Designed miniproteins, single chains, continued (5). Designs and how they scored, part 50

Each design is a single chain, and the fold is of that chain. pLDDT is the mean over its residues in the fold that is shown.

## One batch from the design tools (miniprotein)

Design m17721
Fold by ESMFold2-Fast:
Structure m17721 (fold): chain A 97 residues (1-97)
Amino acid sequence: SEKEAKELAELLEEVREKKGEKHTTLIAMALGLEVRRNPDMSLEEIKELIEELSKLSVEELVELIRELVREDPTLSEEQRENAERVLDMIVNGEEPP
């Protein structure tokens, strides 16, 4: 898991260099929500998902994140509100908690 976490961190750093911090942070948020829905996802599937998410615009990523939050029945109302706050912070270029 430590080696896998390092590979994912390196891939996200490459995305950050090409796309910028805001775009990469939105990709990381969308990835976290997708992994929550599909916890048995392999490292290769996660890498493919990051590649697909990196093709989306900031606006498309924001819309996707909102849909992922809306469609996840395991999220509490507090978790949904927190996700919207974090999303707003990222969109405004603030550091998320």
Scores: mean pLDDT 79

Design m17722
Fold by ESMFold2-Fast:
Structure m17722 (fold): chain A 82 residues (1-82)
Amino acid sequence: ELSLKEIAEELIARAPALRAAAVAVARSRGMSQERIAELEALLDRLTELAKKIAESTDEEEREKLWEEALRLGREIQALMDG
């Protein structure tokens, strides 16, 4: 079982490649430049949340940040699917 800190650290490590892949997929599907900019902003916010989770020493704070990250993940998925 992975801790939230370990999950966040893994996400940070993979973030540049995942960001590039998500943008490439969005572009290949004909997503507008404005929507791609929204996608990039959400991905950047998710990476910032992952950094805060990894740096946190409080498990309750880490759980709250993780809940926010899950909400952003759903927004990213909705944007990619819409």
Scores: mean pLDDT 82

Design m17723
Fold by ESMFold2-Fast:
Structure m17723 (fold): chain A 61 residues (1-61)
Amino acid sequence: SKVDAAKALFEEIFSDPRLSAESALAVVEALIRHELAEGGFSAAEADELLAYARELAAKRP
């Protein structure tokens, strides 16, 4: 699904050691906002993905 594909992309972004947790979260939040605005994600999908992104950020020191 598009949500599962986005989660996989988020895991890749948060696994990049060149990005701080803050920078990775900012990139992911911008992507979620863009897709929500373009109709790519529903509000429920965006909320789920934002919660998941915050979980990934919290796992990084």
Scores: mean pLDDT 83

Design m17724
Fold by ESMFold2-Fast:
Order: sequence, then C-alpha cells, then structure tokens
Structure m17724 (fold): chain A 86 residues (1-86)
Amino acid sequence: MEEIIAKLEEYAEKHAEEDTEETEEELLELLFELLGLSPEQRAAFRRMLEMRRAGESREAIEARLDPAALAELRATWQRLLDAIAA
C-alpha cells in the first residue's frame, strides 16, 4: 500500500511543471476516472492515502473499510501498479 502512495507521489512530482498541489490533485482525479472508480471508491482511496501518509498501520486502515470495498480496492491497486510500472 505505501509503495502505491510513493509511486503516485513520484509520478506527480515527475510530471509537475507548476504548483505540485494542483497537478497532484488533478492527476488523482484523472487516475480515478481512468480506472472507473465510483465516488465511494474514490473517497475510500483518498481516505486510505491520507491515513497511510499520517502513519496509520495497515491493520487500522483495513479495520475502517468494508471488507468488500477493501477487496475491490486491492484489485484496483494492482491495476494501478501495473499501469505505473510501464
């Protein structure tokens, strides 16, 4: 999970020409749209990223997500990693 966050940050940093905050938010929305995530999945994704950046454990994050949503996100993580890995 943390590896996905690191890759997203690296990608945003690599492709930033102006303000990093603006380009990073735009990139996240673009990735969510490309992956076909629902609004609920997008919210869960952002929540997971924020919790991980805050240093919360994997166990704490998983405990706050519905098991079905967590399974869907895990599949989405793999698709995202494959896309970033090129």
Scores: mean pLDDT 61

Design m17725
Fold by ESMFold2-Fast:
Structure m17725 (fold): chain A 78 residues (1-78)
Amino acid sequence: SDLEEELRTLLDHIIEGLKPGESVIVPQETLEKLAKTYGVSVEEVKKLFTKLAKEDPRIASVEVIKEGDKENIKITKK
């Protein structure tokens, strides 16, 4: 899907920008913008993004970080 391809591109940019062992936090607002663009729920975008990140062999961990009523996603590079 176009959304899956966009999320894979986002992951590639994240991984290319990180040194081994470094982390980035993807704020929920980033995923909300994608949800609006593709006409899907934020929950669907979060589910697909976390699945793709967990399946990527370059990623050491994927963690959900709660910030108030929002869930940010922390990605750590191997």
Scores: mean pLDDT 87

Design m17726
Fold by ESMFold2-Fast:
Structure m17726 (fold): chain A 87 residues (1-87)
Amino acid sequence: MREEIEREKAELREELAALEAKYSPIFDEMSEAEKKELAESMLPLARRGMELLIREAELAGHTEAAEEARRAVEAGDLDRAAEILVA
């Protein structure tokens, strides 16, 4: 289970890094609409990443943090979920 979570995290990091590499060099030149499209493209990957971090927190015994982070993800607040899980 732990090894599977780590492999899935590595795959997500690769997908996120590919999007960052594509958009980071042109970010300042992007329109408001293009920046929103980027955010929409990254949202499913960010949610998948948070779910993996929540599973890791549960395995580590951080049950309360995992539960709070899961509620943040359900509310669409990925920044809050990240703050909880990396505290």
Scores: mean pLDDT 76

Design m17727
Fold by ESMFold2-Fast:
Structure m17727 (fold): chain A 66 residues (1-66)
Amino acid sequence: SRGNELVERARPEMAGTDDLAVHRETGLRMLRELGFEDELAERALRAEESPEVLEAARALEERDRA
């Protein structure tokens, strides 16, 4: 199931292992749960310091399905 896959991928992080790949995947998962499109979520994580990209992500979140 999807839950099992997420747990397995996040296992190193939960065990206290510092792994950038796991952290990035967790970030993408959270953004997808918020309803962000994969492409926009990926760009937001890549350009975290870009206010324009973050503003676009916020706008998408505001348009979440009621």
Scores: mean pLDDT 53

Design m17728
Fold by ESMFold2-Fast:
Structure m17728 (fold): chain A 58 residues (1-58)
Amino acid sequence: MEEQSLLLRIAKEGVDALEAGGPEAARAKIQEIVDSLDLTPEQKARAERIADALVAAA
């Protein structure tokens, strides 16, 4: 529940970064957020999957 909220936030900020600077910017933004938030290994893995999906969709 709370984990899903965090992942949705990461995805949304990733999309905004994608529009501003392309796939590289999206990956960099998600990486910064993951590092800042001190996420669990499970949350980190899901965030990486979101980043990969955004890059693939771009």
Scores: mean pLDDT 76

Design m17729
Fold by ESMFold2-Fast:
Structure m17729 (fold): chain A 99 residues (1-99)
Amino acid sequence: MKENEELKKEIEKLKLEVEILDGIARLQLAVLRLANASPEELIAVLDRQIAKVKELLEQAKELLKKAKTDENKKLAQEVIDKAEALLAELEAERARLAA
């Protein structure tokens, strides 16, 4: 019980970190585009954001492996799904700019 509650807090913290990163990434890219940033500058920002999302995704996968309850497994999977969706969007954007 105590171990499951501690793990739940770690997963909830990671979920918040992914949601904050998603918001920051979208805002930062929007601001740079409004400032007429070069494709090279946008790609550099995307590369940093992609690296951060990959780190959070790896952490979420490790928390899923540690999850013993259905609630914690579901919560960890939601974090993985959000991080993978964000990663796909950022990688697609980078590919468009690199073309």
Scores: mean pLDDT 86

Design m17730
Fold by ESMFold2-Fast:
Structure m17730 (fold): chain A 76 residues (1-76)
Amino acid sequence: SMRQQALDLADGMLENAQSILPSDHPILQRLQQLVDDFRANIDSLSDSEIEQRLRELVGLLSEGMADYRRLHGLPD
């Protein structure tokens, strides 16, 4: 289902971020909170709201990765 695919995608993004970003990184903490909130509310969300939340997660992951690379001079 779309909801299950969205949850799997959100979980995958969080797991990817956890493997790359340090555990105390503020963006990682925010991603964890958003993914937890997404799981808690998935049954009450419309398709467009699910897409919006996934877009927010992608944006935060991209921001965290870019910020980490910029500050630490690490590739990708």
Scores: mean pLDDT 81

Design m17731
Fold by ESMFold2-Fast:
Structure m17731 (fold): chain A 80 residues (1-80)
Amino acid sequence: MEREEKLLRVIKAVNKLSAKYGDVLDLSDVAKEAGLSPGTVRRLIEENGLGEVKGNKIRVNGIATTSYMLNLIAERLERE
């Protein structure tokens, strides 16, 4: 559950930076936006299929990041 909070931070950072810079982002830029270490960001991206990390570059999987955000929003809307 707390892991999903960090993942949400990464997804928000990726979406914000992708809107400005496109599908290839610097790992350090995403880490700074998310407020996490580069190692944590790399691990979360790789483990959750959010993109592919090659050295210090991230090739973002926009479909996966969007799906994750939609899932988290749906959870918050499930208040009834």
Scores: mean pLDDT 73

Design m17732
Fold by ESMFold2-Fast:
Structure m17732 (fold): chain A 76 residues (1-76)
Amino acid sequence: MKTVSLEEHRAEVEEGAAHLPEEVRARVLALTDEIVRALRAGSPEAIARAQELTAELAALVAEWAASHPEVVRQRR
């Protein structure tokens, strides 16, 4: 898995999460920062860690989205 704009992806997540409750937003950003660091390291172990963190991030967002189905449906 390679991406040339990990910082841009992180900034996009920050902007997208701006409307989330501050506790959820802080956790999303912290997980995103860890994922970016792991992907940048590029070792098999780091990539495996990034996958685990990505699953944690997806679960966190999905849990919040379950309370806001409009966002999930429309992908706003």
Scores: mean pLDDT 70

Design m17733
Fold by ESMFold2-Fast:
Order: sequence, then C-alpha cells, then structure tokens
Structure m17733 (fold): chain A 86 residues (1-86)
Amino acid sequence: MAAERLREELARARREYEEAREAINRHTATTGLPAPAELARRFADAFFRLLALEEELGEAPDYSSPEIQNLIGLAKLALEHVKAQE
C-alpha cells in the first residue's frame, strides 16, 4: 500500500517536473529571455521532489552524470534567487 502511493506520487512528480521544464523551454524559445524566477522555482521544487521519491523507491540517480549535475546546479541557483527575496 505505501509503495503504491509512492509510485503514484512519483508519477505526479515526473509530470510536474516535465511541465515545469516545458514551461521554461517554451518561454525561452518564444521570448529569447531567461525564465522568470517563478518558473525557475517551480522547476527546482519539482526536480528535488522527483529525486527524493526516486531514492525512496530504490531508483538512485546517477550523480556522476553531467546532465544530473547541471540540473542540480540550475535548481540550486533558482532556490538562491528565491531566498534573496526573503
């Protein structure tokens, strides 16, 4: 039962991550400008939630991957921008 709920949450987290990533890509493709802080924050939140759920389900992310390291860096920058406004 708990594992089933975690898998449902993982599916939702993947959807939220993909939606946030698409929103950023669409914004950049349409305007040529950097994504606004709100979209960057949503991406960071969705990405870290996805990683946490993958670890809980035994699907450890490959932290040596340049792609994963780049995504972690982008998410950290987004959170720093949010913190600077508080």
Scores: mean pLDDT 73

Design m17734
Fold by ESMFold2-Fast:
Structure m17734 (fold): chain A 112 residues (1-112)
Amino acid sequence: NVERAIEHARKAKEHLEKAKELVKEEKSLTEEQKKSVLDMLEEAIRHLEEAIREAEKGDTKKALEHAKKAAATAEIALLSLKKIKGVSEELLKELEEAYEHAKEAAKELEKV
């Protein structure tokens, strides 16, 4: 269902935007770690915006490719942060929510 895929992609983007603000305030991260994570979150957001755009144009194949890339990038960011001691549970929760919604967007696009 394309409409459900778009809704999940939008929710994933909202959680990633929240995660970006939390990363900026995260005291357990070095400046270099913050930059690396922010670059990953921006990449995932770009892929979600492309997934939404392509889905709205009816290009479900391109939308799926972008949704999968967004989910993969969000997962890498989440796993990287889980390895760092003292990262806030709120940040990890926002990334987990973003990853799950990006996965559901891809799953809904695969059914088309």
Scores: mean pLDDT 89

Design m17735
Fold by ESMFold2-Fast:
Structure m17735 (fold): chain A 65 residues (1-65)
Amino acid sequence: MSEAQRARAEAARANLVASFARDPSAFDIEAAARAFRAYMRSLGFSEEEAERLAEEVRAEMLGLL
């Protein structure tokens, strides 16, 4: 994983989590996690890496409830 890919993934995660924190009721957490995983795959992450990153984002969103 490149440093640039990691930075972009962290920025995407921060933006998603911040948006979720503002209005959790507007989000389907499972749909958001699936969209995040697909986005990670589009950035060139492997399926395993994208799955792990999506699981981390799902856990973080659930922790805000």
Scores: mean pLDDT 82

Design m17736
Fold by ESMFold2-Fast:
Structure m17736 (fold): chain A 75 residues (1-75)
Amino acid sequence: MTEKSKLLYAIGEIAAAVVQGKSREELRKLLDDILKTIPVSEEVRKAFERIVELAGTDRQKALEELSKLAKKIRE
């Protein structure tokens, strides 16, 4: 439960940063800081990296992918 709660909080932080219009560099730094403190699977790590890349080109799609990732973690 604590691990899931930390991951969901991290997803919320990234989503807020994307909505606020943070640059790809700021999003990458935020992701790197999160990955240092929260153990994640390789699948989840790759999902976060893809989302940060998408945020630079299509913020709506990045938010959709974050929502899908949050749903998978909650399930």
Scores: mean pLDDT 80

Design m17737
Fold by ESMFold2-Fast:
Structure m17737 (fold): chain A 80 residues (1-80)
Amino acid sequence: SILEEFRKRVEKDFEAMEKEMKESPPENRVFVATKIQFRWIGIVSDADLLARKNPEYREEIEKLKEEFGKRVKELVEKAL
């Protein structure tokens, strides 16, 4: 389903974010947080476009966006 495909794509982005956070030295925390925020902007853009093109899944996509937004906030807080 489009929801499952979207979730899988975003989970890969989270894996990349977590890897970068774990491998980066403390001096780079601001840069890591900035990169996480840029990736999140892309995810939000994709989610909004997906919801616009698939209105029958709009509510489910918005719930996924809210769920992922909370995870991004937690990652940014851990990076800083």
Scores: mean pLDDT 86

Design m17738
Fold by ESMFold2-Fast:
Structure m17738 (fold): chain A 104 residues (1-104)
Amino acid sequence: MVDLVVQTLVAIAVQKGDEELLKLIKEFVDAIKNKDYKKALEYLAKIFERLEQYELAEAIRNLDLDKAFELLDKEGKSKLHFDDEAIEALKKLLEEMVEAIKKE
C-alpha cells in the first residue's frame, strides 16, 4: 500500500525533475516509518500542494476523507496521473493514517 503510493509519487517527481518534491516524499516516508501520522499527512499535503492540488492538500489537512476521496475519484487520473491501483492504495493509506490520528 505505502510502497505503491511512494513509487507513484517518486515516478512523478523524477519525470518532472523536481528535487524538492523528492525531498518531501523522503520526509513523508520517514514520518510513516516513525508512525508519526500527523507529520506524514502534513508532508503528503505539501506534496499535493507542490503538484498544484491545493483542494486535495486542504482536505488532507482537515482529515476530510470524504472530500479527499471525491477529489481523487474526479482528478486523480487526469491531474495526478495516478492509475486506479495507486488511487485505491492512497485512499486506504489516508484512511489508516486518519484513523490512527483520531485514536490519539
Scores: mean pLDDT 85

Design m17739
Fold by ESMFold2-Fast:
Structure m17739 (fold): chain A 73 residues (1-73)
Amino acid sequence: SMADIYERAKAALLEAGLSEEVAENIAQVMATAVSLGERDVERLAKTIQFAARSHGEELSEETAREIAERVLE
C-alpha cells in the first residue's frame, strides 16, 4: 500500500541521517513516484537526490540507491 511505501521510505531516510521533517517530505515524494508506476532503482534514486537538494540536504548516489532498493523490495 501507499502507507507501507511511505513508512518504509521514511525509516530508510531517517536511518540515512535526515531530520524527521525532511524525511517525511521526501518519503511522500517517493510514495507518490512509486504510486505513479516508478519501479526503476536509478530513477527513484535520482528523485531522492533531487528531493533532498530541494530541502538543503545532500545524499550520495550510493545512499540514494540503497534507499530506493529498500523501498522497491
Scores: mean pLDDT 85

Design m17740
Fold by ESMFold2-Fast:
Structure m17740 (fold): chain A 92 residues (1-92)
Amino acid sequence: MTSEEMVKLYMELSNQFSAIAEAVITAEAKAKGLSTDVSERKADPRYKKAMDAASNLVTQTVLKLLRNPDDDIDKEKADLKTQVREIFDKYS
C-alpha cells in the first residue's frame, strides 16, 4: 500500500466512525433532554469527558482496522455504536 493510499483509508475510516459516534451522542443527548449544541456540550464537564472517551474509542477502532484489514467493518461499526452509548450513559 502506498503512503497516499494509507492516508486516504485512514481519512475515510476516521470520517465514517466519527460520524457514527456523533450520531449516537446526538441521539442519546436528545433522548435525555440534554443539549445537542457542541458549545453547550463542551461547557459541561461530564459531556466533555464522554466526548473525549468517544473520540479515543473512534481513534483506537480506526487504528485496529488499519492493522487488521480482514476484520468485519460492519461488526466494528455495531460495536462502536454500543460502546459510545455506554460511555454516554456512564458520564451523562
Scores: mean pLDDT 76

Design m17741
Fold by ESMFold2-Fast:
Structure m17741 (fold): chain A 96 residues (1-96)
Amino acid sequence: MADKEAAREKAQIAAVKAAHYASEGNWELADKYIDEFAKALRDAGYTPEEVAIARANVTLSALLASGLPADKAVEIAREQALKEGVPEEKVDEIFG
């Protein structure tokens, strides 16, 4: 099992790579690194809800890096979090 600090570092590296590939229009690799980010947190023992929230935030960062307007990027990230089971109240608190 990974140390939580080591898992957070691995997740942070994956998040940076996701944003980089999204900025280049390479969504196949961006998606791969978003999944790697979520897996690193899950393997570290974060709850499914915490992982879904963190994944939505990384997706938001990647969408912004790709040149999407902030309002559209936030809307897509909110819809992803809701689809992955995050309660609407928490989604509104984070993105609203």
Scores: mean pLDDT 83

Design m17742
Fold by ESMFold2-Fast:
Structure m17742 (fold): chain A 87 residues (1-87)
Amino acid sequence: KIEEAVKILEEAAEKLEELGKKEKSKEKSGALFTAAELMRAAAEEMKKDPKRGIELARGAAEYLREVGNKEGAEIAEKAAREVEEIL
């Protein structure tokens, strides 16, 4: 299940990076890349502390919601939820 959780978080990071590449606003693009980095950090933390990994994934989702990036927030929220459900 840890391997599946890591894959979910890495796939979410890739989706956020793709949104960031297509985003014309440098500020909004930066937020997407920052959230992607948080998702990759969450994936790595899952191997050591799954609870902390989930907290990092939720943090990425909350960050995107706070900066008003609805599409990115939905991607991150879905990934965090899926990881919680399988662990």
Scores: mean pLDDT 85

Design m17743
Fold by ESMFold2-Fast:
Structure m17743 (fold): chain A 80 residues (1-80)
Amino acid sequence: TLLEEFEKIYNEILELIKEPNPDEEKLKKLIEKLKELLLKLFSKEESIEVLKQLLEEAKKNKNEVAAKIIKEEIEKLEKE
């Protein structure tokens, strides 16, 4: 069920990244929830790698809001 919740949230974030004016609050909540799920399912290093892949998707879609939020969450994990 945790893996299913992870896949659902990951796909919701991917859809929001495609939007030109995404809801910043919704994006932040989903990315924070994704990070919590990642750390329950995977190592810190694997979790950072998944977030980096998501960051590349945000950059590819030219979604600077999503890229900023994802980058901040990566930096928080790397500093821990």
Scores: mean pLDDT 83

Design m17744
Fold by ESMFold2-Fast:
Structure m17744 (fold): chain A 87 residues (1-87)
Amino acid sequence: MKEEELKKATEELIKALEALLEAELAKAVAALTDPAEAAALREEVAAQRPLAVATIREQAKKLAEEVGLEKAIEHLKELTEKTKELL
């Protein structure tokens, strides 16, 4: 049960981070005057996204191993709320 809650908390954090990334990417692209630089930034972000997601999932598992499932879930929920504040 707690392991399923950890997965849900991790996925919610990933969703919040993806929403923030899209908002920041749109803002960054809008600030660029060169279409080639805008395209390059979008490609770099797209290439790094799967690695970032994999890293978040691995870090969530490591956090649970170090501080326990309950504390890890609390930390992930706090990070999700902090991420939402940046939107």
Scores: mean pLDDT 81

Design m17745
Fold by ESMFold2-Fast:
Structure m17745 (fold): chain A 95 residues (1-95)
Amino acid sequence: SDFKEVLEKLAEKLGVKVEEVEEMIKEGKLVEILKKLFEAQAEKEKETADPETQKQIEEALETHIKALNDPSLGKEFGFTDSTIEILKELQEKAK
């Protein structure tokens, strides 16, 4: 299941167990966790980027955060179909 793979990847990136990620989802913290992961990735990419690329990274980050609220938009913002389906499944499971 793609959902199980996403939970395992989130647990690895956060340094916690899969069971802890499942509890965070039950608490409705999934979107906050994903925002923090996107922000951390963007800051790391900006460290080696020129000013024009830094602006593009910041614009992409804002777009990705907007897509977390509407996964259907993610395809237009450079997400793969697989990533969009995973985001939809995560939102459905977080209800």
Scores: mean pLDDT 64

Design m17746
Fold by ESMFold2-Fast:
Structure m17746 (fold): chain A 72 residues (1-72)
Amino acid sequence: MEEEIDKLFEEVSKKLTPEQREALRELIDAARPHNPELVLEGLKKALEYLSQGKTDEALGVIADAARRALAA
């Protein structure tokens, strides 16, 4: 689980600015102890959007997933 999240984060971060990468890392690190499955699903979905050039949608999806993980 942890290794899978880290690998997906690396793939997502390659397509982001340094500032976006740092913000995303902080969000994921806060959310993963609460619901790692939901964080993982959000990262997979974000990669799908990024492969389509939809960066804003990708960031929105992972931010939403992390917020839901923190709320649970």
Scores: mean pLDDT 79

Design m17747
Fold by ESMFold2-Fast:
Structure m17747 (fold): chain A 73 residues (1-73)
Amino acid sequence: SHAEEVAAFEAEAKTMSLEELQQALDHLRQLKAQLEKWKEEHPEYADEYEKEIALVEEMIAVLEKLIEEKKAS
């Protein structure tokens, strides 16, 4: 499930340095932009791209939270 994938990602992300978290965030933001572009270009696969975008957005939220926590420390 998405919840299980997000939980596993968060557990891994908690082991990352601030620099690694920022690099991962940049990568996921680029991936999201690419998926949104592919969804526009291939509307026949829109449902599949929407599911991937939703997962990536949840992962981005995890990274943003962890980056804020590390910067506050």
Scores: mean pLDDT 87

Design m17748
Fold by ESMFold2-Fast:
Formats: C-alpha cells, structure tokens, sequence
Structure m17748 (fold): chain A 84 residues (1-84)
C-alpha cells in the first residue's frame, strides 16, 4: 500500500524520498499502519507550508509532527541514501 497517493504529485525531491523511506520502514515492520498514514499526511502538510526547509530540517519537522523522533537515526540514514 502507498503511504499517500497525493505525494506522487509533489515536485520537491525530499518529500518523495521521505515517502519512499517510510514505505521501506513500513514493509520492515518498523512503522504501524497508523504511524505510516500519519507520516504521509504530515509530509503533505509540511511540504505545503510557506517555510523554506533544508533536507534535514524537513525530515526533523515531519518526524516531530508525526511523533517519530525516536526513529530519527534510521530515517536519516535511509533518507540521505534516497537523496543521493
């Protein structure tokens, strides 16, 4: 299952890469269904804010509002690889 079909319409590479990381972690059983869907909604919300974010600030902001800050290290590793 996709995290959120609306993310496929986003132009910023960081939002798309973070969605791919979330799908990988969900398939590994590291995210619950509720956490996965909340993360998708949060990616869309943060991407639509008028603020300019670095890739790291984008990740931190999404994880903070998704209440997944305890998974920051694993998200950061996979996110950096997806961005390259």
Amino acid sequence: ASIDKRICKLKPKNALCLAEVAEVLFNQGKLSTVQFHRLGSTILFVNNLPETYSDEEFLKTVLKYSKLEDLYDIFKQLFDKALS
Scores: mean pLDDT 78

Design m17749
Fold by ESMFold2-Fast:
Structure m17749 (fold): chain A 119 residues (1-119)
Amino acid sequence: TSSIADGLKEIAARLKSKGYTILAKAVEEIAKYIETGEDKYGATLLLSRYLSKEGKALYDIFIGIATKHKGLISRGVRMISKYPEILPEVYELAALLAKYYGMDDLAADFNLKAVELSK
């Protein structure tokens, strides 16, 4: 659980370095939620769905994985595919979230896609 939160913080730093500052803050809030279990973290994630398409994509991926709703995950992934510069980071994020919620096969699939996109 701690290693998942640390991985999310690293992904957030990479997103911020690429200029996706609001998206990075939303990912940092997901990491804090995973570390603490407190619903008070997530306000930026909830708001980001109204501020940008990439924020809406992140929200759909997070809720889709948390609720095991394949249609929401697929919708979020399709939206983020229009941002190829951050696509590896988003697949790594989705893999960590899938692992946290016990979806090991989905986590492996997302990790494979992240590796393929990084080459």
Scores: mean pLDDT 79

Design m17750
Fold by ESMFold2-Fast:
Structure m17750 (fold): chain A 76 residues (1-76)
Amino acid sequence: MKIFVKLSSGEVYEIEVPEGASVVEAVEKIYTELGLKPEAYTGLLLRLMGDNDFRPEEVVVEDGMVFELDESDFEK
């Protein structure tokens, strides 16, 4: 499956995740492949939990799911 990361700059990145991947696994891929800051990684998980009152590890990502992030969330 593919997920997308949209930056505030309008830049979009495609990340491939396994079929049935959890939201945690998708965020870990973003962290590893795009260089997400540790505090931004934690903040993203907390936002996802707050929006849906669920645990990210229990929720499966949908094909084409979009994560909106700011460029300041990434390391240099």
Scores: mean pLDDT 73

Design m17751
Fold by ESMFold2-Fast:
Structure m17751 (fold): chain A 87 residues (1-87)
Amino acid sequence: MLSPEEVAHIREALAQLGQDLDRIRELVKQGVFSPEEQRAIAEQLRGELGRLEQLRDRLLAAGEHDLAAEVDALMERIRELIEELEK
């Protein structure tokens, strides 16, 4: 089982990732990224999806269903942003 300290650390990391996603979306809307940079960001976000999927599996195994749902929500936000970056 995950310790309360590990749960708190994961929540902090997820919150930071959410802020980073919001920032990237704002910059995309401002047109600051070239098509090549948008592709590079999309590739980095796909790597992050793989890491979050592993985290989700670990959380489910530990019985942390609420935190796993928070990870699922972030993964969906990342998928939406990837689609925006690849248009």
Scores: mean pLDDT 85

Design m17752
Fold by ESMFold2-Fast:
Structure m17752 (fold): chain A 65 residues (1-65)
Amino acid sequence: MSAEEVVEETFLALKTDDKEEVIKALEKGIERARQVVAESTDPVVRRVAEAELERTEEALELLKK
């Protein structure tokens, strides 16, 4: 999933057109993913969380442009 697709999916999931609400949701997602990467001992779970973190950070950057 691309960063652009993550942005679109978040707008649809929240059923909102409010950019600030989407930004807040993505920031919480980043925080959660970082916690999973830091605390998880399962290499598969960490890899999935790392991929999610990267895409969510790119999506947040797109919204802040």
Scores: mean pLDDT 77

Design m17753
Fold by ESMFold2-Fast:
Formats: structure tokens, sequence, C-alpha cells
Structure m17753 (fold): chain A 99 residues (1-99)
């Protein structure tokens, strides 16, 4: 229960951080992109730990993979790929909520 609640908050923070990363790319703010990418790495580590504690390790791994696709999209200038990653994270968030 507590680990599940932490997973929900971490996925919500990942969604928000990816949205901010897209805006940083549009603004060509390289320093902000670096800071947001470092933040996403920390969120991924925390999500994998909480996912393991909740018995939802596979959902946590799917969320990490979605974030990595989104970050790679931004780095390559493919913002549509980053937006698709956000939509996948929203679906994973709803799956976790229903458990």
Amino acid sequence: SEAKEKMLKLIEEMIETLKELIEAEKAKDVLRQVGLTIRLIGLQIDLEEEGKKAGLEELAKRAVEAVNRGVMGVLKGDLKKAEEAIEELKKILEEVKKL
C-alpha cells in the first residue's frame, strides 16, 4: 500500500518532468535539459525500488522504459516520441491505481 502510493507519486513526477523536458528542448535551454535528465535518473532508481517493494516490479520496469524512450526522443529532437512516452506513463499510472 505505502510502496504503491509512492509508485503513483513517482510516476506522476516522471510525467511532469518529461513535460518540462519537452519545454526545455523547445526553449533550447541545455542546462535545464541536463538538470531534468538527472532528476529523471533519480526518479527511475526510486521507482524500481518502490516497484520491487510493492510486488509491481514489471510495471515499474515498463515505466522506466517509457521514460528512457521519452528522454531519447527529446535528445534526438523527436518531441512526438516524448509525448507518446507521457501517454504510456499515464496508462501505467491508471493500471497501478486499479491494483
Scores: mean pLDDT 90

Design m17754
Fold by ESMFold2-Fast:
Structure m17754 (fold): chain A 96 residues (1-96)
Amino acid sequence: PVVSESGGGSYAAGSTLTLTSTTSDPSVRYFAWLQQQPGQPPRLVATEQGSTSYTLSGLTPSDTALYFSAGSRQPITSVDDPIDAWGPGVQVTVYG
């Protein structure tokens, strides 16, 4: 399966971020967004059924991280659950 992501880039503190994930595989019905700060393990920040987007308003420099999506044919409840497709990741940098 192929996963495409958008929404990475540089953002000012106080602005709004929206990350989106799209897959070409219709059997992938459950999605998650993960945040990975430098030197830290990935942390689950959002889970949805169907196509997914992650919106974060009021950005602070602590939101600077690599964000990547995960897609599965079954519900995702943790980073250890089986994943059918991984997104390539988008870098988000927050200045302020």
Scores: mean pLDDT 78

